# Designed miniproteins, single chains: the designs that were tried, part 67

Each design is a single chain, and the fold is of that chain. pLDDT is the mean over its residues in the fold that is shown.

## One batch from the design tools (miniprotein)

Design m2448
Fold by ESMFold2-Fast:
Structure m2448 (fold): chain A 52 residues (1-52)
Amino acid sequence: SKVIEDAIISAAKNNGKDYVDLDDLNTAIQADPSKVDLARELAKKYNEKQKK
């Protein structure tokens, strides 16, 4: 979902980093706690793109 994806990216950008860590993931989950699995997948996908 766009809401959880935007929350993950926003949290990472607020900390001045190009990757999502546990704190960023927890922030995104608090935005939509029903989407824990989706939030984890989006964070993983985002971080994998940064590695390429």
Scores: mean pLDDT 67

Design m2450
Fold by ESMFold2-Fast:
Parts: C-alpha cells; sequence; structure tokens
Structure m2450 (fold): chain A 80 residues (1-80)
C-alpha cells in the first residue's frame, strides 16, 4: 500500500542513521535491475555530476554504503 510506504518512510526519516540506510536501500532497489554491485557504480556516477544536488545525492549514497560496511564505498569517499 502506498499509504503504508509513506508512513514507513516518515518513521525512518526521524532517525539520521535510518536515512543513511534508506539511501543505501534506494541505491540497491532502484526501478529496473540494479544489483548491489551497480549501486556503487551509480553512486560514483552521481557523485561526479556537475549538478550540485545530484552530486550530494551520490555522496549520501556512498556514505550509506560505507556505513553499511562497504570498504570500496569508504575508499571512494576518501578520494572526494
Amino acid sequence: SQEEAERLLAELAKDPSVKVRLAVRMGRVEPGETPPASALARARELAASPDPETRLMGIALLAGLAAGGDEEAAALLREL
């Protein structure tokens, strides 16, 4: 249900750490076929964008992946 999804997202938004987890999950479950490996590639692409808002989204996705234990995402954040 869309109403249940909206309620869940609102509850997740109360915790900063949960926002990070949500960003990771969105990166992995994008509409279409985004396996976990492509989430890192997508975050890298977004972080390289000339658009500041898109770049910030990419950085947020990398931070979420790194917080989840992804060493490659953590290394990419150190390069930024």
Scores: mean pLDDT 59

Design m2451
Fold by ESMFold2-Fast:
Structure m2451 (fold): chain A 108 residues (1-108)
Amino acid sequence: SQEEIAEKYLRELKALVEESLARLAAAKTVAEGRAIVDRLFLRVAAILDEAFSEIKDPELLRRLLREAEALLDAFIAQLPDELRAYAAARRAALLAHAERQIAAVEAA
């Protein structure tokens, strides 16, 4: 079902954020932290793009996006101050792109 597909992507997002938090805890420099942020947002974008290609129910896409937002917010809360503004800008760009993708599905 489309709900099972959404659950698959949610599990992938949760695993990715947990891995990224573990990498962040091991990071020794701001540059290492920034690389972890960059990798996380690129991989989240890729997972969401795959989900938007497979799921045609806009309500399921909005639920998946809300769950992704919550996971990203939990990650950003663990960042040092120097990286929070950077990550917030990445988050805003990701959400704007995702909202446009959902609007396209709703219009179809």
Scores: mean pLDDT 89

Design m2452
Fold by ESMFold2-Fast:
Structure m2452 (fold): chain A 67 residues (1-67)
Amino acid sequence: SKAQEYYNKGIELLKQGKPEEAVKYFEKAIELDPNFYPAYGGLAVAYRKLGEDEKAREWLKKAHELS
């Protein structure tokens, strides 16, 4: 699916040390499929790498609620 493609791009960007760009792709995945819970987990990881711990916890909670 296209949501999965955007998610995979986000993961690739995280591996490259580009969490700011990864956030954009995880957000695109959620826009296409709001129930695609892996993208919420991806946002949590990306925000944690950016030092945005509160945002990371919020997205992790959403991922848990959808899984």
Scores: mean pLDDT 87

Design m2453
Fold by ESMFold2-Fast:
Structure m2453 (fold): chain A 68 residues (1-68)
Amino acid sequence: SVAEKLEQLKEELSKDPRIKATLIGKDKLVIETTLPVEKQIGLVLRIIGDYPELEVKLEGNKIIISGK
């Protein structure tokens, strides 16, 4: 399910101390990071490639991930 994939992604990303991943309910993952914007774009592309069922939006210093 989308919720299980968001939880798996949270666990994976939380291994990097530069990334703070917060799951809101079972339908949204909010990522806050100290990575520069170029690295954030790279992260978004990797997530889209690995989780094609997830929608990713880059908003300022936050990356918002949800089901499509």
Scores: mean pLDDT 81

Design m2454
Fold by ESMFold2-Fast:
Structure m2454 (fold): chain A 66 residues (1-66)
Amino acid sequence: SVEEALAAARELQAKGGPVGVLYGDRTVYVFSPAGGRVVHTGSREEARAAADAIKAALPNAVVGEV
């Protein structure tokens, strides 16, 4: 879900370093030097919404699409 992806991004940001996000059809991959997590979504639109939410909350996060 969007909330799960955002929570994962905030957790990684708290551990330090830049946060990156890659979103696809039904997945959002959130990563940093501290690690990464795959979050499953119901659709590409939900994955994009999760990436957008992360960028809004973490303006320095780098967002990409796969």
Scores: mean pLDDT 82

Design m2455
Fold by ESMFold2-Fast:
Structure m2455 (fold): chain A 74 residues (1-74)
Amino acid sequence: PSESELEAEILLAMARMIYAVILSSPSVSKEEVERALETVERLLEEARRLGASEEDLREMEEIIEKLRELGEKL
């Protein structure tokens, strides 16, 4: 893989980890969800710039949607 492909994979892994941490919290604040959402949105834009696969971009978009839904309920 190219350096850009590896960097994109790292960004997806980071997005997955952020989401997992939020879901694993016994209590999560609206501020924590909003911060996570902002971070994953930045990771998505960088992954897009690096030429991440459509599958990886879709997974990141799904994480963003899930975080947005969670934030609306808090």
Scores: mean pLDDT 84

Design m2457
Fold by ESMFold2-Fast:
Structure m2457 (fold): chain A 61 residues (1-61)
Amino acid sequence: MGKARILAARAMQEQGITLVSKEIWDKVVEAAERALKEDPNDIEKAVKAAQEELEKELAKK
């Protein structure tokens, strides 16, 4: 849980994004958590998953 939140925050920082709605934040954290469940030590994969979800949510909303 804590690790996924840290990686989601990193994904936001790498995209230059400081604030998102709680709904978008929860989706981005969930994406990082799913990637970590598949590959717990693949930090870059988790960050990429969070970034892709962030871009998807911002494009739709």
Scores: mean pLDDT 78

Design m2458
Fold by ESMFold2-Fast:
Structure m2458 (fold): chain A 80 residues (1-80)
Amino acid sequence: DNLIKGVEKDLKEAEELLKIAEKISPEVAKIVQEIIEKLKEALERLKKNPNDLDTFYKLMGEVQELAREAAKKIEEAKAA
């Protein structure tokens, strides 16, 4: 329950971030779209196999890496 609620919250926040990212940079928007897709996959995996946490945490790790890339691209856009 808590993990599912956490991912659902992250997904809503990512969808709102996408609206902002589209106004900042197409590259940032693409990264945010990838984050949304991975969050949806993580949520689907967690609902189907609540005991298969290894795959879930692997996907969440990939989301964290994409979030770092998005932050870097935002800083690059501000510097330009």
Scores: mean pLDDT 80

Design m2459
Fold by ESMFold2-Fast:
Structure m2459 (fold): chain A 71 residues (1-71)
Amino acid sequence: SAEIEELIEEVRRQAEEARRLAEEDPSLRRAYEIAARAAERAIERARRAKSLEEAQEAVREEIARAAEEVA
């Protein structure tokens, strides 16, 4: 699915931006490490998803889990 591939590319782009910010501000390093792991899990789950809705739900769940870990 082109939409699932686009979603995966967006997750990668967000992870790249987070990495850039963490390189400029070392205080963001822990948050970036948590976000990077969540992005890897989100991409893996999205690739296994049978629908765009399932892929979006997987990404949402991984983001929520990462947000709780950062807090």
Scores: mean pLDDT 85

Design m2460
Fold by ESMFold2-Fast:
Structure m2460 (fold): chain A 82 residues (1-82)
Amino acid sequence: MEILPRSPELEAFEAELLRYAEAGDLDKMQELVSKKFKELDEKNASREEAILFTASALRAVGVWIDREIERAKAEGRPLPRP
């Protein structure tokens, strides 16, 4: 099995997306994901690279959901909107 090396670009994207997830900023997360996928498409990125970025985005959304539910309950504010 050939393991694709984790790129600095992928690591930077994931780190920034996780920062927005922890902050509960869904709008910035959506903007970052949309911008990155547009850049990948314009650069004719490989399917494997696109899958890695998609996996990172899905992980960050999961973190955002868990963190936002916890934060909302702790602060007594409404749960995150779909």
Scores: mean pLDDT 75

Design m2461
Fold by ESMFold2-Fast:
Structure m2461 (fold): chain A 65 residues (1-65)
Amino acid sequence: PTQEELDRGVLRVAVASFKVAASHAEEFTDEDIALLEKLRERARAAGDEESEAVAEEVLEEAKKA
């Protein structure tokens, strides 16, 4: 795989972990929200629109809690 494919894979796994936690109605801490914001920023910097959208969705869920 390319470096971009590897970076995208790692990012997606991290975002997916938070999405699973959200689906189980687990509470997010301020530290978790900060991590999600960093993941969204990294996806944007990498030009990964799909990962950015998923991270943003999870981030909005976390902020509502």
Scores: mean pLDDT 71

Design m2462
Fold by ESMFold2-Fast:
Structure m2462 (fold): chain A 69 residues (1-69)
Amino acid sequence: MHETVLEARTPEEARAVAEALGTEEDLTVTVVAGEAYEAIAAAAREAAAARQAAGMRGRVTVRARRREE
């Protein structure tokens, strides 16, 4: 089981990492407060759909967090 965790600031960053993953690698994208959560989530979903169409099995998960420390 292989998982890549990315703290994403832009949709382009999330898409690029998802496109670079191997066939069965999972990706978790964490969005920090103040970033474009909806755009990043949409980019991650599009990348997941493209990977599924290509026969890849890895999952893409998006989560949000606030930076209050």
Scores: mean pLDDT 68

Design m2463
Fold by ESMFold2-Fast:
Structure m2463 (fold): chain A 56 residues (1-56)
Amino acid sequence: MSELYRRLALHYLGFDVDGREAGREMRRLIAEYQAQGLSREEARELAVAELRKRYG
């Protein structure tokens, strides 16, 4: 898993979570949304919202 995705997950979620798992999920969600035709920026926003719903 990319260290960048781990850091992004921890930063956007705003609390201490399993960064490896959160980063892996963020990377997966971004890839899935981009496959649906969304931009990387849109995919990231949706991935962050999904992770916040899951962990917040």
Scores: mean pLDDT 69

Design m2464
Fold by ESMFold2-Fast:
Structure m2464 (fold): chain A 55 residues (1-55)
Amino acid sequence: ELSPEQRELVRLAHEIVKAVEEGDREKAEELLKEFTELRPEMRENLERTVENMLK
C-alpha cells in the first residue's frame, strides 16, 4: 500500500510528465519544485530529467 506521501509524489510525477508533453515548461518547473520540496535528495536527477524531456 502506498503512503499518502507516495501517492502525492506519483500524482505530481504524472502532472510533470503531462506538462512536459504539453510543452508547458513553466508548469513543469512549478510542479518539479513541489516534488523536490517533498524529496530534496532527488532534485538534481529530476531537474536533469525534465530538461532532457524539454529539449
Scores: mean pLDDT 75

Design m2465
Fold by ESMFold2-Fast:
Structure m2465 (fold): chain A 56 residues (1-56)
Amino acid sequence: SLEAALRAVLDAHPAFRDRLLALLRTHSQAEVAELLSATPDLVSALRRVLEEEGLL
């Protein structure tokens, strides 16, 4: 499932997980976009997971 795949990626990257959770508390799409731009390798991994689940 998408949830299981995302959980695995986030568990492998705890610093990114903590930062993403902090950003989600503000509901700011701009802040989320900034974080993703700063972590292109993780963006590529997330994109692949989303494509495999048919969400992109």
Scores: mean pLDDT 66

Design m2466
Fold by ESMFold2-Fast:
Structure m2466 (fold): chain A 75 residues (1-75)
Amino acid sequence: SREEALKPIEEAEKLFEEALKEPDKEKKLKLLEEAEKLLKDYEKLSYRSLTPEERKRIEELLKKIEEEKKKIEEE
């Protein structure tokens, strides 16, 4: 189902939200890396079967993850 197809994206979004709440930089980075890996692996395996909306959702989340990782590296 489409609901099942969204599970990896939803899981990555949950990891990202947990990262935003995490005060420890090392733990925050681990959560961001886990979310990024999950999205990149899902994109590689499923890209052709994803809707334009799902692809945009992945792209937007990856961009947010990159911005948060950049903030950590600047410290």
Scores: mean pLDDT 81

Design m2467
Fold by ESMFold2-Fast:
Structure m2467 (fold): chain A 103 residues (1-103)
Amino acid sequence: DRKSELLRRGLELFRKVAEREQEYLEKAGDEKLREKRAEAIQNYFKDFGFEELGEKAREAVLNSDLERLLAIYEEFFERLSEEQLEAEIDVLEIRLERVEELR
């Protein structure tokens, strides 16, 4: 099942991105940077029409709750079409490259 493969790949990729972004935020120690990231993720979900998931994702980022954030993204990916999920994987690949540069 192509959608199941994309879902698995997307979740694995997002875990890597989220872990590195969390490490970056913790090393920076900048509360304003965390707030901006939380707002960005909320607006991202809102653009998909999933405002409630966006609000939950904002809270997870502000509370450094990685496991909650991963659960929210699993629900998000399940709601996406196959084409939307492929586009999200492309975005996540770019995000992973960017956070790897923040060594």
Scores: mean pLDDT 84

Design m2469
Fold by ESMFold2-Fast:
Order: structure tokens, then sequence, then C-alpha cells
Structure m2469 (fold): chain A 63 residues (1-63)
């Protein structure tokens, strides 16, 4: 339902904001920015863009 999709978006976006904050505090500011952009994309309902930002964060974590 639309309400369940809204709740999912809100929870995913909040989780990504927490990941961004933790990354920022640990000195991973580039990764923090990517998580923040992913959270914004999730709130907009743009899961494809959110996945792209998350994939970029994962690639940076490999280095």
Amino acid sequence: SAAQLQALRDRLAAFLDELAERAYVSGNKEIADLYRKAAEAVRAGDFDTAREYLNKAIELLKK
C-alpha cells in the first residue's frame, strides 16, 4: 500500500542519515555525503538514484 511504501521510505532515509552521521564522525566525509544523497533520493521515492549513491559508497569503502 501507499502507506507501507511511505513508512519504508521514512525508515530507510532515517537509517541512511544515521550512517551518514557515523561516517562523518569517523572522518569518512565523502562516504557521509553519499549516504546523505541516498537518503534524499529515498525520500523522493527515487530508489534507482539511491542505489547508485550506495554503490559509490561501497566502492569507496573498498579502498
Scores: mean pLDDT 86

Design m2470
Fold by ESMFold2-Fast:
Structure m2470 (fold): chain A 99 residues (1-99)
Amino acid sequence: MEKYDYESEPVKAGGKTYTVRGVRSGKESDLALSVYDKKAGIYVGEAVPVVKGAKVYLNGEFVGKVEKVGQELSLGDITFEVVEGSGEAFSEVDVIVEE
């Protein structure tokens, strides 16, 4: 989508293609988002740095906002776990899953 200023390399696993899209915040954060596919039993790429309050989406559907380390957000087969991280952080993240 045009509002996203970042797109990851596609990851193919378990008959699916995963792409992470993000809106850069211009800030660094101590939080990151681990993406886990429960059906495939895999982590999708590297943890994605996010700001506190970042909006999380799956295929454009709103999942929730990032609050703190140890938080889990889930929709369908995908679990987003908030972990410790560092780096240039996103204010919005959308994980696109295609079969």
Scores: mean pLDDT 82

Design m2471
Fold by ESMFold2-Fast:
Parts: C-alpha cells; sequence; structure tokens
Structure m2471 (fold): chain A 70 residues (1-70)
C-alpha cells in the first residue's frame, strides 16, 4: 500500500469508528462516547492531511475509550 492508499483506508476506518460510537451511545456512557467521536473526527482529518502517525494515535485512543464505554 502507498501512503495515499493507507491514508484513505485509515480515514474510512475512522469514519466507521465514529458511526459505531454513535450507535452504542447511552446516557451512562455518552461522555466517553462523545470524546471518542471527537477523536475519530480529528484522526480522519489528520489522515486526509497525510499525518498518519498522529491520526493513528488519536484513532487508537478513540477505540480505547469505546472499549471502556462497554
Amino acid sequence: LSEEEEADILAALAEMVRALARRIKTPENQEKVDEAIELADKASELFRQGKLDEGYELLRKAIELLNEAK
């Protein structure tokens, strides 16, 4: 995979993480879920800018928050 192809895939994954986060949102976990959505949004933007390492770290944190929310 080229960096451009990797960025496109990672941006799509970030958008999918954001969509999944919205589906699991409850009053009890909403603060963690909302933070995860914001991190995934920022990760997607960073991937589109070619900042793969920075975007990956934010996406990882988003997934970790969603795992804590369950």
Scores: mean pLDDT 81

Design m2472
Fold by ESMFold2-Fast:
Structure m2472 (fold): chain A 73 residues (1-73)
Amino acid sequence: SKELNEKLIEINEKDLEELKKEIKDPEDLKRLEELEKKLEEIKSKEEPDMNELIEISIEIGVLQLKLAVDKVF
């Protein structure tokens, strides 16, 4: 649904913004910037693909896990 796509975009934008404040590793920052660009490309479409939004959410989750590991180990 359009409403669900808009909600997924909002969640992804918020998660990327939070990660950007916390990530210090240059490779992870580069990956974050790539995900920000992909999200903007998806947002520019008249009808964003939910599967592409879910894929970005998964990639964000990977960065969140890496950040958590880096803080503990």
Scores: mean pLDDT 82

Design m2473
Fold by ESMFold2-Fast:
Structure m2473 (fold): chain A 67 residues (1-67)
Amino acid sequence: SMEEGLRYFEEGVRAFAEGRYREAVEYFEKAIRLFEETLRREPDELVRIYLEAARSLLEEAKRRLGL
């Protein structure tokens, strides 16, 4: 659900802020999957914004891990 996706996104942001980049990657990947699932049901501008943010933060977290 969108709510579950947002929860994982928030957990990812928290993990990222705390320097837990491995956990942040896992949370952002889960959030991305849920946001993509939500968008398959219907267009949602807010979900699209969160999806883009999650993808950007995922790439940054991977960068911090040397991936």
Scores: mean pLDDT 88

Design m2474
Fold by ESMFold2-Fast:
Structure m2474 (fold): chain A 75 residues (1-75)
Amino acid sequence: SAEDYVKKGIEALKAGNYEEAVKYFRKALELDPDNLVALGGLVYAYEKILQKDPNNEEAKRGLAEARARIRRLLS
């Protein structure tokens, strides 16, 4: 379920496995596109990836997309 993928994403975040967390949160969003926990987890994970690699274009794009989706859902 989407909730199972969210749980795995959070476990990956706690372990500092940010790329793995992105994969799980993205899988959660395939099942539940409006899942705010998964979107928030993506924001956090991408920000951590960018702290280590500021030129990561995938992380920049993913962060911008997740932030835009959160703004749309909360407006």
Scores: mean pLDDT 89

Design m2475
Fold by ESMFold2-Fast:
Structure m2475 (fold): chain A 80 residues (1-80)
Amino acid sequence: MEALVQQFLDAVSELASKLSDKETAKRVLSAARKAAEAMRKNPNNKKVQEYIEEGLRAAQEGDADKVIEKAEEAVKAAEE
């Protein structure tokens, strides 16, 4: 659990450092932090884990919009 969350946050931080638009960088970091917190509070929620894994892949691919989308889906899954 913590290893996946840390990998996700590290990948998103690397992505954000490469973004020219500071506002997009701020949005992706904010979304990732909320998703990480949702996963930590809901460690047995498989849907939250799946969305974080998809967000990690999106961050590794450099797709900031997809990271935000998957992070928001993780938070919504945690609220269900």
Scores: mean pLDDT 83

Design m2476
Fold by ESMFold2-Fast:
Structure m2476 (fold): chain A 66 residues (1-66)
Amino acid sequence: SSLLEELARAIREGDGERADALIAQLRGADPEEVAEAVTPAVVEVTGGDPESVRRVLTRYFRRRLA
């Protein structure tokens, strides 16, 4: 499975340690692609609005993956 699929799974399962390790491996990836891939998992665990969650994650990953 891809790193993005594994990150989404870690988020759904509440595995913060695994999620952090996978985010470190994604340095240099397209932040919009990463945000899009994990938005459904974050929406599932938080109950947040998909559009708002995607915007927040895109800004987060732009800084985190630079």
Scores: mean pLDDT 84

Design m2478
Fold by ESMFold2-Fast:
Structure m2478 (fold): chain A 64 residues (1-64)
Amino acid sequence: SNKERGEGVGKALEGLGLASKEEAEKIAEQLSKVDVGNPEEVKKAALEAGASERAAEAAAQLSS
């Protein structure tokens, strides 16, 4: 379930133009390793995947 939730966030970021398809896939992979229900963990994981601060904040908002 956590993997599917992370993939959903990645696709949403791609749809919003905040990440490319490749970036969204990297973000989804990092999100699969953390609790997607925790916005701070989501933001940190997105940044570790190479997301911009704007994309990482959007990922955290999508997870809350």
Scores: mean pLDDT 81

Design m2479
Fold by ESMFold2-Fast:
Structure m2479 (fold): chain A 51 residues (1-51)
Amino acid sequence: EEPLEVIDREIEAIKERIKTSGKITDSDKYRLKVLEEMKKAAEEGRKLIEE
């Protein structure tokens, strides 16, 4: 599985939705925060695999 690619795509989808609506909701902020945390965890996992 490629979690980083999936996470990046979801972040971009949220950003695009915000761009088209012109509004950031608390739900969007929370989801972005969770996705950023998941991205950090996936990035660390990738480093371990690459070793």
Scores: mean pLDDT 74

Design m2480
Fold by ESMFold2-Fast:
Structure m2480 (fold): chain A 88 residues (1-88)
Amino acid sequence: AKEYYTRGNVYFMLGRLDEAIEYYEKAIELDPNFADAYNNLGVVLFRLGKYEEAIKYYQKAIELDPNFEDAKRNLSLVLKKLGKTEEA
């Protein structure tokens, strides 16, 4: 799980968002309780403009770790941005 998560982070840093998603999904397949992988999958989806999908993954990360401040901040940000997309 952690090895695929690390590879996902490398692809994300390289701007290879589709590959980042693939490796985060592989991390989740091996460890369905890996809150960090759900949060980072949400971040990649947010960058792709897939805000509703990003919300689902941030919510899952918070469900698994209610003290996950990064996921809570990311959820707040995407909800505010989704509310403003009609003006963009």
Scores: mean pLDDT 81

Design m2481
Fold by ESMFold2-Fast:
Structure m2481 (fold): chain A 100 residues (1-100)
Amino acid sequence: EIQVTQSPSSLLVPAGGSATITMRFSGSGISVVHWARQAPGSTERTYVAAFPASSSTATLTLSNLKPEDTAVYYGAAFYDGQSIDSPAAWGQGTTLTVSS
């Protein structure tokens, strides 16, 4: 059984700054975390990055932020060999607001 916690829940960053979002997970066998972006007012999540899982954590670092990067970001944890449409667990989401 996989449990996930995503942090921070919200983040305000000035334009040109950077943001780091972390997902922690428990259990074994997670090989990769795909990071998805959900634009303001959208119900659609689009995968934007993927990183190998390291022990119990995965991080997404966004640099050179623009106001257009304002969105909710979700980590999705995958076991090796899982379909992209079937993650083992979703993070709770991080609301990123980029101020101009």
Scores: mean pLDDT 82

Design m2482
Fold by ESMFold2-Fast:
Structure m2482 (fold): chain A 64 residues (1-64)
Amino acid sequence: MSEELQEEVDRALILIEASVLRLEYKRQGKQDEADELYEKVWKLVDEGKFDEARKLIEEGRAKL
């Protein structure tokens, strides 16, 4: 139960961070890049690859 709850919390936090990053990209006129980044993060989260999803968010943030 605690492990399952932690996975749901991690998923929610990653998707919140991805949504914030997507908004920052859109504010800079990078709409296509924003949408591609968000879809890739969602796919990684759906596959349980939380570390890869976090890395993708960090790489995306570094490009801003």
Scores: mean pLDDT 80

Design m2483
Fold by ESMFold2-Fast:
Structure m2483 (fold): chain A 88 residues (1-88)
Amino acid sequence: ESKELLEEAERLLEEAERKAREAERALREGDYEKARELAEEAIRLADKAAELLDKAEIPAEVKRKLTARIVGVKLRAIGILIDIELGL
């Protein structure tokens, strides 16, 4: 059901956003191992949300809004991973 797919995608996206915030905090605290793990988890959850959205038959405007949030989370998480690789 498209409604169940949408609700699950939203849940995964909210979890990804939470993991990204936790990763940013860990990075600020100098816990690079925790920041990397949380950033990788945020990307994984965002990718799962994207897969569910691709299967869901929902209005284009709703899909666009959620896709923008997914892209935002992935960019934030990738930024954290880049900062860690550069030794920040």
Scores: mean pLDDT 87

Design m2484
Fold by ESMFold2-Fast:
Structure m2484 (fold): chain A 65 residues (1-65)
Amino acid sequence: SREELEAEAARLEEELERLNREGVRAVIDGDHERLQELQARAAELRARLKEIYRQLGRPDKAASL
C-alpha cells in the first residue's frame, strides 16, 4: 500500500542519515575501510529508496538520490 511504501521510505531515510553520521566519524578517524563499507551500504539503501519513490509517484525525490 501507499502507507507501507511511505513508512519504508521514512525508515530508509533514517538509516541513510545514521550512515551519513557514521561516515563523518570515519573521515575524522581516518578509517578509510569503514568509510568505503558505509558508502557501499548507503548506495544500496539509496537504490531501494529510489524505487520506492518511483512507485509513490515522486520522480523528483527519486532523481535527487
Scores: mean pLDDT 86

Design m2485
Fold by ESMFold2-Fast:
Structure m2485 (fold): chain A 67 residues (1-67)
Amino acid sequence: SMAERQRELVERLKELIKKAAEARKNNDKEKFLELQKEIAELAEQLAKEGTQEDLEEVDRAIEEAAA
């Protein structure tokens, strides 16, 4: 179902955001940039298929990880 795929995409994004934050703390700039790029691509896909509330939550998490 679309709802299951949506939930999996949200969970995957949250995991990547967490990994990006850890890469930043470890000063692994290359890994951080790679994860940030993947996060942006998946977030764009989520924007096409997701609920507005979920998109706003993920966007905030991305901004937090980038700061």
Scores: mean pLDDT 76

